# Ledger of designs, part 44: designed miniproteins, single chains

Each design is a single chain, and the fold is of that chain. pLDDT is the mean over its residues in the fold that is shown.

## One batch from the design tools (miniprotein)

Design m1609
Fold by ESMFold2-Fast:
Structure m1609 (fold): chain A 81 residues (1-81)
Amino acid sequence: AELDRLADELAPTHPEIAAGLRKLQALVRAGAPDLEILFTAGEVLDRLVKAGLRDYARRVAEIFGTVYAAVQKVVDEKEKE
């Protein structure tokens, strides 16, 4: 799977980020709730950005971009009202 491949590439240098990517892939494979998947994706993205791994952050964001944008729009509308 794509997330497992990214985790394998990062495991030697960033084992905690690799573990996060493997957890994210496991949640996706198990059909976990969308919010749990998005929360875990957000944590992984934050760690990737803080580590300076921009290309990996972009790849993970692209996988979840559509779902994240939909959830963010609902949250923004609810906070506005």
Scores: mean pLDDT 72

Design m1610
Fold by ESMFold2-Fast:
Structure m1610 (fold): chain A 70 residues (1-70)
Amino acid sequence: PSEEQLEADVLLALGDIYLAIGKMDAERGNVEAAKEAYEKAIELYRQALPFNPEEAQAGIDEAEKALKEV
C-alpha cells in the first residue's frame, strides 16, 4: 500500500482508540474527558476522509452520536 493509505489506516485506528476511550470515560461519568476524546476521534477521522471516505464518515457519525449522548 501507499504511504498515504498507510497513514489513513493509522488515523482510522487512532480515531477508533479515542472513540473507545471516550465511551469508557462516559461510562465512568467523566463527561468532559469523554467529550474531549470524542472530539479527538472526529478530528482523526476527518483527516482520513480523503483516503478512506466510507470508514472515516462512519467513525465521524458514531463519534458525533456518542458526543450528543453524553
Scores: mean pLDDT 86

Design m1611
Fold by ESMFold2-Fast:
Formats: C-alpha cells, sequence, structure tokens
Structure m1611 (fold): chain A 63 residues (1-63)
C-alpha cells in the first residue's frame, strides 16, 4: 500500500485536524499506514499532505 496511487472518484472532506480534503479526479499517493486505521497521503495535484481513513480508499480507484 505505501507508494500506491489512487484517483478520487468523488469528493472527500477534511473532518478533523490533520485530515486531507480531496477533489474528484485528484490523485493521492500513500506515504504511511497508521495503526489506528488511517493512512498518510500526499495529494499529487496540490502537494498537500494529510490523513484519510483507510475506508475512504474504497471511494478511490488504484492507478
Amino acid sequence: MVGERFRALGPLAATGPGELAIRPGEVVEVLEELPDGTVVVRNLDTGEVGRIGRSALSLLEPI
């Protein structure tokens, strides 16, 4: 999973501190998997780094 890239199929909103908002069609790269069920990702379109829930990856397609 680290180093994998995903394209957003829909919008993801940041719901708390350190979380990343993602727009439809933007590509993110997984940087780290956290033991709490979140992943650290970089938005390759904006350069922003933040956390998303692992379950949110179901709204993204692998590239």
Scores: mean pLDDT 77

Design m1612
Fold by ESMFold2-Fast:
Structure m1612 (fold): chain A 66 residues (1-66)
Amino acid sequence: LSPALREAVEEAIAALERAAAEETDPAKKQQLLDLIGRLRAALEAGDATAAVEAIMEAHRFLAELQ
């Protein structure tokens, strides 16, 4: 992954971890944890397409929590 994309993944994971720590709904908490897992998997695989898709899904999910 590019340095910029790696940083974006790390920022998305941090945002999801904060949201998961404060989430009281078990189903929503599981969805947050699943997104963290997808971002970590994309980072581990070096898959830029998977990373971008997971970041976009994370941003959409976080916006829906508002």
Scores: mean pLDDT 83

Design m1613
Fold by ESMFold2-Fast:
Structure m1613 (fold): chain A 66 residues (1-66)
Amino acid sequence: SAAEEEKRKEAEEAKALAREIAEKLFDDLEKMAEALAELAGKYIDSPEAVAGIVEVYNEAKKEYEE
């Protein structure tokens, strides 16, 4: 449905922005966490977008800790 397509598009856009932030701040996990939390706040009414941002943060955190 059009609603599901819009929801997926919004989640993918949020994930793309989150990945860009994570890539730019790869050497500063604290700053990355703050920036990604700020991004998630802009998508507060979209659970799928917020979940996507959290997923990107968890992936970046794992890479940073390894």
Scores: mean pLDDT 80

Design m1614
Fold by ESMFold2-Fast:
Structure m1614 (fold): chain A 88 residues (1-88)
Amino acid sequence: NALEKIKERFKKIWQAIIDYALAKSDPTASPEEIAAARANLDKMLPEMEKLFTAEELVLRGEDIDTISERAGFPKEEVEALKKEIEKI
């Protein structure tokens, strides 16, 4: 469950990036459609920063409690992320 939640965070961020790129590449897209996709991407930027912070702290060997506090993710999601990264 925690691993599926962290995977969902990655998918949402990636989808926001793709949606914005597609809107910008579509010559029939309205300015409102492009602005909406951009606004959604902007909402994902803080979540992306938190996720990259968590990944960096895992790679640095920080403990789960420290990563959870600094990245702002639930401890269970941090634990799942750490186990997944350690497989690499």
Scores: mean pLDDT 80

Design m1615
Fold by ESMFold2-Fast:
Structure m1615 (fold): chain A 68 residues (1-68)
Amino acid sequence: PLSPEEARRVLQERMDQLISTLPESQHEAARETGKRILEVLDEGIRQGVPVAELLARIEALIEEMIAA
């Protein structure tokens, strides 16, 4: 299982990789979205939500935002 630190690192790496594939005009919005996602992760960790559940929720949010 992923520790909170590992989960944050993996998520950050994935977001950086995804943002790099987007057109430059979308980078600002993507960075803001990434910041929000990290805030959700940090809050969930503080509340004691299991890391696996937080990652699943964040993945769903990323997919929803990309689809919008």
Scores: mean pLDDT 72

Design m1616
Fold by ESMFold2-Fast:
Structure m1616 (fold): chain A 69 residues (1-69)
Amino acid sequence: SMKEEIIEEIRKILEKGGASKEEIDEIVKLIQEGNAEGAERLLVRLYLQGKITVEQANKIGKLLRELFG
């Protein structure tokens, strides 16, 4: 499904960054639960902690908007 393809793309972007498996699993869980705000908050936190780049954060943010509108 489109949702599963977008989740896999988000996972790959986070893995290329410095996010841990636990942090990646948590953002995926939030997305699967329909918690858009929780997923966006965790994304911002990862960016502020230097675990993902601004380019990675922007790309994931765009993918989250495609999932949630």
Scores: mean pLDDT 86

Design m1617
Fold by ESMFold2-Fast:
Structure m1617 (fold): chain A 60 residues (1-60)
Amino acid sequence: GTVLARVKKDYTAKTADELTVKEGDVVEVLAVNSDGTVLVKSLKTGKEGLVPSSALGEVL
């Protein structure tokens, strides 16, 4: 099934490949990368991008 996670801290995108997320947002986890980034899709906006794994909390 779909893997969902809660954002545990605000993150502002620093590159075009990254996604700006807000604490409390729910994102779909698409891929976990070995460099400590996670490719996610925002359920609020439908946009996809990379966030640091440290910004993600609980898997739902």
Scores: mean pLDDT 82

Design m1618
Fold by ESMFold2-Fast:
Structure m1618 (fold): chain A 55 residues (1-55)
Amino acid sequence: MSEEEQKLLTEAAKKLSKLLDVSEENALEALKELIESGEKTPEEILEDLNKLEEL
């Protein structure tokens, strides 16, 4: 994973931790699993989380 992808993941983990009321570490691990499985890219995850914040 590139340094740029790591930065996007960190921002996504912060958003996810706020939405789910979990630690940033737990959110980051969940996001890494999604990316490693090939289900989502860091950019797609961040877009999904931005949409959830508007609800």
Scores: mean pLDDT 75

Design m1619
Fold by ESMFold2-Fast:
Structure m1619 (fold): chain A 96 residues (1-96)
Amino acid sequence: DLVDLVSAFVTSSEAPEELVEKVREAGREAGLELSREELAERAVRALLEGRVEEAARYLAALAAESEEYARETYYRGLSALLQAAVDAAIERNKLR
């Protein structure tokens, strides 16, 4: 599963080279004709919207160009997602 592979890659500081290459190869095979900035924006948006399969494809495409930029984009998206989730939980539970 691409989602599992990308998740393991971006959350590991010492990802095995075989895992890294599988993610990068999936990114190259995706054939996305988008700039680095567009890939990053779409990855963050997909994460915020819960479109995890699309987010994994965009992150894999970014990893094919730059492993570090892919990880940076993931953590940027994760921070935004966590803030949105916390805010939604406060509203749902009426915690002030």
Scores: mean pLDDT 78

Design m1620
Fold by ESMFold2-Fast:
Structure m1620 (fold): chain A 69 residues (1-69)
Amino acid sequence: MIPLSPEERRAIQFIADTLIEVGDLLEEALKEHPGDLEAIREKMKPGFEAINARVKAELAQWEAERAAR
């Protein structure tokens, strides 16, 4: 097994948590709008925007940590 740094573990956990959140959002949107793709897209939009903002912030933090080493 390859030992992971704390930063790499956090990165992998963040990716896993983000994928689970996307799955939950899709499942919820499908339950609420089972046949309406446009309604699903509109319902998913704020969730995806929030996820994108978190991904951007996490990437900036990872770059700052790498630059400090």
Scores: mean pLDDT 75

Design m1621
Fold by ESMFold2-Fast:
Structure m1621 (fold): chain A 59 residues (1-59)
Amino acid sequence: SMEEKAKEIAEKVLEYAKELGKDLDFETLLKLAKVLLELGYSEEEALARLLEMVRRGLI
């Protein structure tokens, strides 16, 4: 389901952020993942975009 995909994306982004010393909010990441999936991004594309946002300090 889209819910399960969004949760998996959010969990991976949260883990990556923790390795960079960032304390991000899981609920916020979940909502962002859902928005990207609703916009038509694949699971892989949504994950890549959120990871890039973490790297660039946008979230």
Scores: mean pLDDT 89

Design m1622
Fold by ESMFold2-Fast:
Structure m1622 (fold): chain A 70 residues (1-70)
Amino acid sequence: EAEELYKKAKEALEKGDVKEAVRLAKKLAELGKYKEALEIMKKAVELAPDDVEIRKAAKEIHEKYIEEIN
């Protein structure tokens, strides 16, 4: 359930488990919850700004969101 995934992703961010938060954000995007996924990814990038994999994942989710609304 998307609500459960979002809650778990926020908890992961609070614990500093950025990798788990990114994993859950990707699952949210797979469910079409792009706004929630991008919100989690923005916070993940803020916590780990030097992590190239997180930036790449955020870009991929953003591109899918743009395709969905266009």
Scores: mean pLDDT 81

Design m1623
Fold by ESMFold2-Fast:
Structure m1623 (fold): chain A 73 residues (1-73)
Amino acid sequence: MEEVIEEVRRAAEELLRRAEEEGLSEEDKRRIEELLEEAIRAAEEGDVSRAAALLAAAEIELVGALIDRELGL
């Protein structure tokens, strides 16, 4: 279990780093941060499936923000 929590935290740190490096807006970064906080909490509660789903949701938000920026939205 501890290894899963550490892996989720590591993934969360990497996603936040990518969001910062890409220059996402504060609003987009906050949205991603909220999803990552929920993912870590789910992992701490032993809900690995929910943690994985929340990490995927954060990645989708990151990609969506990058697409929106490219399209000028």
Scores: mean pLDDT 82

Design m1624
Fold by ESMFold2-Fast:
Structure m1624 (fold): chain A 122 residues (1-122)
Amino acid sequence: SEEEKVNLLSQAFSLLADKTVKEVAGDLPEVKDADKDKPILEFLLEQLEILENNDGELTPESSVLNAMLFKNIADVVEEKDVDLGKKFKEIIKEFLTSKPSERLEKTKLWIEAIKLALEKVA
C-alpha cells in the first residue's frame, strides 16, 4: 500500500538524517560545492520539489544526478540495515523508471516520507 511505502521510505530516510551531502555524495561532480555541507535530507527535498514543479519530468542532467545520488543514499541505508536497504533500492528503481505522471505522484509520497523522517529526529 502507499502508506506502507511511505512508512518504509520514512524509516530509510531516518537513517540519513545525521548525514551531509558531502558524506553521502561528496565525490559526485554534479553536486555543487555550496550544497556539500547541507543535510542530505534537505538537499533531497530540494531535488524532489524541483521535480514536483516540473510535473515529474527528469531532464538529462537531473536524471544522472538523481540516479547517482539515490544509489549512494541506498548504499548508506543498506550498510545500516540490509533488508531495508534492499527494499529501498527496489522503490528507487520503480521511481526512476516510472512515467512522469506516475513519478509525480511518487515524488509527493517521497516528500511526505522525508518530512516524517525529519520530525522523528527533531
Scores: mean pLDDT 81

Design m1625
Fold by ESMFold2-Fast:
Structure m1625 (fold): chain A 68 residues (1-68)
Amino acid sequence: PQQDGDDSLQQIRDGYQQLVQLGQQQPSLQPLVDQAQRVGDAMGGPDGGILEGYRTMTQLIQQHQQQQ
């Protein structure tokens, strides 16, 4: 089985879950989290959806912080 340290996908899965939880705790970020989850869902497949959702979520949050 794959383990932390060698698996980028495992790190992305963990990060994705943390960002989902962050959206629940910070209402200002909830719309960005929801948008990223929709993008991930549209990609289909478990790993493909997680990767694209995490990538989109991270980019949206970073851009939002820069735009204020």
Scores: mean pLDDT 64

Design m1626
Fold by ESMFold2-Fast:
Structure m1626 (fold): chain A 65 residues (1-65)
Amino acid sequence: SEKELQKIVAQLAGKGTDEAKKLIANYRAEHPDASAEEIHRQSIEIVTKVNEKMKKELEKKKKEL
């Protein structure tokens, strides 16, 4: 149903946000001398990869509905 799909989308969005935040925090911890611009660029790459992973999980769950 549409309600179940919306619930799955919301859950995956939350999971993706948490994963991206952890990866960004880890990058900052490993590169304490990195510039704000370098952190920003890496954050974009991390968010993009996490979004691709969440999109694949969403497609898999949609096939199970």
Scores: mean pLDDT 81

Design m1627
Fold by ESMFold2-Fast:
Structure m1627 (fold): chain A 92 residues (1-92)
Amino acid sequence: DPSREERIAHVRELLKEAERALDEGDLELASYLLNAAAVLAEELGDKELLVEVANGFGRLAEAYEKQGYDELAERFRELARRLYRLAGVEPR
């Protein structure tokens, strides 16, 4: 199993790949990468990583809303709110 530092580096790489997928409009890939990052960030209990993943889900939600997928966008916004709460941040 990787060390804690290697696991943190892996989450940061997933977040970079998710940002690229979002910029390229590959929302399915971005969703996959952000879900993987969320699982690892929750396991690590790292508040900074939880906030970064929540921000990613917020961007994903906005992108789906722009495409007319309002119900899917709201689901990702609720995932973002949950991660902000786990991090001890108020999502306003």
Scores: mean pLDDT 87

Design m1628
Fold by ESMFold2-Fast:
Structure m1628 (fold): chain A 101 residues (1-101)
Amino acid sequence: GEAISLNNIGNVYKNQGKYSEALDSYQQALAINQAIGDKNGEAISLNNIGNVYKSQGKYSEALDSYDQALAIYEAIGAPLSNIEKVSVNWLKAATFLATPK
């Protein structure tokens, strides 16, 4: 659907280092998933948003996005593999936040 296409467009922008355009695409995907009640899609979009913030060095914003994704995955009883993927990204952002820049 449209949300999947927007996540794919966001991935292309992120891979090109176009983080603002990637964020816009992922946030549009998030809004669609929220509107249709796709909780799994919401968590995916939030994890992608967190990954962009992490790439921008915005580690606090990355952690906030990852925390929201984890809360959704836990609430819906998502597979442990989904929780582990977000947790690994969370840990990387947390270690960068704790390190002097």
Scores: mean pLDDT 86

Design m1629
Fold by ESMFold2-Fast:
Structure m1629 (fold): chain A 102 residues (1-102)
Amino acid sequence: ELEERIKKIDEEVEYAKKNLSPEEAERFTRRAEAERQVLADHELLRLIYDNSDYYRKLKEEAEKGNEVAKKQIEEFEKGLDQRTADYRARVEAEVDAELAAK
């Protein structure tokens, strides 16, 4: 999944460099680089947690019907999604600010 998404991003960047204006290609490339990093960081955090004895035990407890464990898993997932969304929004704002600068 991650490898496929990164490959698609890389292909789209190459297409943009060949077919878009220099300004549009630069904007696309900056956003694409940030998206690749966001996806890689998200996957790395997921991998670290999946290989954590603590996180695996927490998942097992949640599957057994432990409501506290379920809430902690939900808060983790929601927090990770929010951080990804916030990072993406920040990158979009930064790119827009750079392009608005003369």
Scores: mean pLDDT 75

Design m1630
Fold by ESMFold2-Fast:
Structure m1630 (fold): chain A 100 residues (1-100)
Amino acid sequence: MEEEIKKLEEEFIKNPTPEVFLKLGDAYLKAGDYENAIKAYRQALAFDPKNAEAHLGLGKAYYKQGKYDEAIKWYRKALEIDPNNTEAQKLLEEAEKKKA
């Protein structure tokens, strides 16, 4: 886990792209570092505001923090960009169940 994040941070220093920010966000999310995951996904959106994966990642990070209203908001934005995203549909349903 730590070696994967370090490798991605080194990749970011050499070539800061939206794809590297997405990978960093995913690595932080997997490590349970939701605050840094949110920061990385927001940086990906600064490069590409229509990035469905970054919207989905933000939703996942907020869901893990127990911020279900925020998670629902970001999952819906991901589905506006990619309506056929099965993962986003499933995660939206899970977040809505937690709110009720």
Scores: mean pLDDT 81

Design m1631
Fold by ESMFold2-Fast:
Structure m1631 (fold): chain A 55 residues (1-55)
Amino acid sequence: SREELAAAARELLAILLQARRENNSPLSDEEIRELVVGMLVREEGLSEAEARRIV
């Protein structure tokens, strides 16, 4: 469901942001959000607008 997708996507975003802090990744917060948006579009078939609204 959309609610389950939203919860999972936000959880993934939180994990990736934490990993960025721990690994001193060169990726910005915006770049990490774009990665999650891209995953939602490719894997779940969401539009870019819907993916961005969730993330």
Scores: mean pLDDT 80

Design m1632
Fold by ESMFold2-Fast:
Structure m1632 (fold): chain A 60 residues (1-60)
Amino acid sequence: SDLILRAASHDNNIPLSTLKRLKERIEEGVSDEELIEYLQKKYGLSREEARNLIKALKLS
């Protein structure tokens, strides 16, 4: 849902457009581990923060 994406964008300081692209990557079958590594490297998220964000994107 758009509300979940907007909340995740605000909470993690990640652009909404980036989160929409990550959701597309999840739907394309990219592994959670690759997405976690990307989020840690690009946005400085902890493993736990990245995992929680991926869960939120899957629910959106």
Scores: mean pLDDT 84

Design m1633
Fold by ESMFold2-Fast:
Structure m1633 (fold): chain A 58 residues (1-58)
Amino acid sequence: MEHFEKGLEAFRAGDYETAVEHFRKAAAEGVRLAIPYLAAALFRLGREEEAERLAAEA
């Protein structure tokens, strides 16, 4: 949960690189709610193919 909250703070601040890092950690710990936010952050970074793959697997 802590990584998910830090990811949300980074995402809201426009720090999408940091948001991706925290959302990845949250998802790896079983926080599935982090997956759609991870995809959104990846889209913001221009990593569209990676974001689409995540959305398809979620």
Scores: mean pLDDT 77

Design m1634
Fold by ESMFold2-Fast:
Structure m1634 (fold): chain A 77 residues (1-77)
Amino acid sequence: SELKERIIEAAEEGLKGLKELASTVPESEEIKEALKKVEEALKKLKEAETEEELEEKAKEFIEAGREAAEVILKAKE
């Protein structure tokens, strides 16, 4: 599935960006846990076998990424 491959590629780039952003702030347990949740969501996305599951896991990844970004940005303040 070309769609699945493109979604995974975009998700991997997103996680990379979050890790780069996290490197600009002091390390914290909250940031490490937030990034771990994003990595777990990416793993579930890679395991998706149907288009419906792919959409559901992509939404979960986006939510985890948003939460991670919020934790990292809060650490900058």
Scores: mean pLDDT 85

Design m1635
Fold by ESMFold2-Fast:
Structure m1635 (fold): chain A 85 residues (1-85)
Amino acid sequence: LVDEYDEALFASPDRIVELPPELQAELERIRKKIEEVANKYKDLPIDEVGKKLSELIRKEAKGFLLPFLATAYAEDVLIKLQKEK
């Protein structure tokens, strides 16, 4: 049977929360920036990467829902980086 916990399912908002198309597009843009920053600074300590991602989210994501979802995605990215160390 298919694993209930999948990386793709964890990253998919459709399984956690249904977003309007406009919010989904904004979230995707923020996710792209999160990955760009994480990849640029992946050689730094995980704490430093986390701080940079947090600052990015505070700057780019407005309201309460987008920062929350963007932070969840950033946590996933940080976990992947930490697992490599």
Scores: mean pLDDT 70

Design m1636
Fold by ESMFold2-Fast:
Structure m1636 (fold): chain A 75 residues (1-75)
Amino acid sequence: SEFEEKLKRIEELMEEAKRAVEEGDFERAQALYNEAARLAKELIEKYPEKAEEVNALMERRFKELMEAAAKVRAE
């Protein structure tokens, strides 16, 4: 379905953003995160009944992204 395809794309973008952070490329990570957030907003607007699922995914992935950034900056 379109929802599942877009949700998978959001997950892929967030994983790419995490890799960019781990490589020290914070500009690329920000761009990838912004694109994922844009797609998440569009999905919630089109499928409001799925908002909880989309928000939970974004919260989990953002936490992982912030943890990765903290580790890179601490080293």
Scores: mean pLDDT 86

Design m1637
Fold by ESMFold2-Fast:
Structure m1637 (fold): chain A 63 residues (1-63)
Amino acid sequence: EEELVQQWLQTAKQFLDTIADPSSPAAQQLRDGFLAAASTVLSPEQVARLQAAIDAYLAERLA
């Protein structure tokens, strides 16, 4: 469900925003852990969309 994916994305952004360097091991660990948790409640397609959105967000923060 799109709304559920957006809720997970907003939560992920809040957590990732506490990390100053989006390329750091801490940011990668948070991303991987969050996606693992999401995979227990979201479908594979929803997890793929969430992963793409998080990766795009982190890439944009690398400026």
Scores: mean pLDDT 80

Design m1638
Fold by ESMFold2-Fast:
Structure m1638 (fold): chain A 58 residues (1-58)
Amino acid sequence: SAELAVALAMKDLGLSREQAERALAMVREGASPAEIAEELGISVETARKLKEAFLKLS
């Protein structure tokens, strides 16, 4: 579920709720890990993990 994906991103990757929700929206729009990283101010590696987690849970 989307709520579970957001909750796990906050817990496991240290993201704020706003960052996690924005990242989820970007993943659903087909954004690349590099685009997510630039927009949220996180590493590309963290963005890759986040995208993989959202695709597993959504």
Scores: mean pLDDT 80

Design m1639
Fold by ESMFold2-Fast:
Structure m1639 (fold): chain A 60 residues (1-60)
Amino acid sequence: SVEEILELSKELLELMEKLPQEEVDKVQEEMTEASFNLSLEELKEKLKEIKKKMEEKVKK
């Protein structure tokens, strides 16, 4: 749903504040590409995957 995508986007923005600019740029490009090429369901799964990768990088 759109609401789940918005919530994930908010969580990703909060994680981006903790990452270097180079990593933020990569994530933003992946999110933009996904938004234009994927269905809402695929986009949601892609955002979850990106979130997991960002959380792992922030934890280190």
Scores: mean pLDDT 77

Design m1640
Fold by ESMFold2-Fast:
Structure m1640 (fold): chain A 71 residues (1-71)
Amino acid sequence: KEEIEKEIKELEEKIKEMEKEIEELEKEIEELKDAQSREDILRLIGLKLRKIGLEYEIELRKKKIEELKAK
C-alpha cells in the first residue's frame, strides 16, 4: 500500500504542475481577450486548445488517483 501512496503523490505533484501551467495560460488568454488582429486571434485559439488539453490530462490523473485510493 505504500507503493500506492507514492504513485498518488507523484500524480498529485504532476497535477499541481499542470494547474500552474493552466494559470499561466489563463493569464495570457485574459491579456488576449480583446484580440482583434488575425495573429492575436490565432494565438488565443492555440492557448485555449492547450488549456483544454491540460484540463483533460488533469482529469485522467484525478481518475487514476481515485482508482488507486479504491484499492
Scores: mean pLDDT 81

Design m1641
Fold by ESMFold2-Fast:
Structure m1641 (fold): chain A 60 residues (1-60)
Amino acid sequence: MTVEAPNGGAAASAAMAAKDLGALVGWEVGPTSGRVTAGTEEAYRAAKEAVEATASSPPA
């Protein structure tokens, strides 16, 4: 199960969330995006919520 992230910071947050649950399968960062692969639905959901929380930062 994979979560798309809009940037490397969001991908890192998602990877940490999945790793904290012991189910981080893979993580890759692109030039303008990232992707985190989780081994369980719980880790996938945690990673997705971490990405959404990071993406919700208001424009400064």
Scores: mean pLDDT 76

Design m1642
Fold by ESMFold2-Fast:
Structure m1642 (fold): chain A 62 residues (1-62)
Amino acid sequence: MEEPSPLEKEIAEVREKANKLSAEEAVELEQEFLEKMKSLGLSLEEIKELAIEAAKKVKEKL
């Protein structure tokens, strides 16, 4: 029972929410998250890598 980091948790929550929302709303949430990560100095590649890792981790925990 290891708590995911705040960043991993945020990515996982965005992905879970996106699956339940319309495509339009999902795109808006992902764009908002990407802009936030960019402001933290992360590259698009790093953000994508973290999103994939978080999605895998959440799926395995389910």
Scores: mean pLDDT 64

Design m1643
Fold by ESMFold2-Fast:
Structure m1643 (fold): chain A 60 residues (1-60)
Amino acid sequence: SLQQQIIFFEASLTTLEMLRYNGMPDEVVKKREKELLEEAKKVSPEVYQHTLKLLEEIWK
């Protein structure tokens, strides 16, 4: 479902934040987050918009 896809991308972003906390360089985290955002775009516009909003909040 759409809600399950949203939760999946939220969990994926949370995992990347955990990796950042454990020493993954910001440049690598940002690259992986951009790749994740492109995957969200392929799933649906709504999943893309939600993922983009979360990503903007993370790097604010």
Scores: mean pLDDT 84

Design m1644
Fold by ESMFold2-Fast:
Structure m1644 (fold): chain A 112 residues (1-112)
Amino acid sequence: SAEIEAMLARLREIADRAIEALKAGDEAAARRLLDEFEGLALDLLVTLRERRASVAEVEAVYAEVEALADRVLEAIRKYGSPELAADAEARYAALRTVAEQVLAEIRAREAA
């Protein structure tokens, strides 16, 4: 889907910008970019659910989001404050919970 591909491309751009902000010591810019990343990732999961995406498509898209989140978390651990690292880890654990719920809903539909 062109929309899903565009959302993933934007998530990649936000992740790269967040990592550069962290390397520059601009934690305020990094926090704003993390808020944008989280919001767009949630919108992406909602879009996948609303478009009745297959389990395989959701798993593939979610794997890309997780890879981006892991890269950002590594950069936060290296360049950011311990408080930012704890906050980001908790927020991304919550995002994983939402992704798991979306996958469960789609699997239930495919089993029916």
Scores: mean pLDDT 87

Design m1645
Fold by ESMFold2-Fast:
Structure m1645 (fold): chain A 96 residues (1-96)
Amino acid sequence: NKEELQKELLKYVDEGIKNGETITPDSVFDSVDDARIAAMNLLVKRFGKEEVYEMIENEKFLEKADELLANNKGEVDTATLAGLLVKIHNDLEENK
């Protein structure tokens, strides 16, 4: 469900920007949602808000992110989640 995932990731970006000043790659959370919010905030810090919104609008990125998040249900390590999402983005950029 790419449309639902896109909406969810946009919400995570917005929530991460509001609350993300204390989020680092070493941050670990008890909530999967908090970890995903933190991971999206790390992407914004690395690439900038505009590039992250472009990632979320990219259908190929959404397809790979959906598969990744489905295979990593319960992952709360923000560095792991952020690193996996960065890898998807880099792999897609290298194959353009």
Scores: mean pLDDT 74

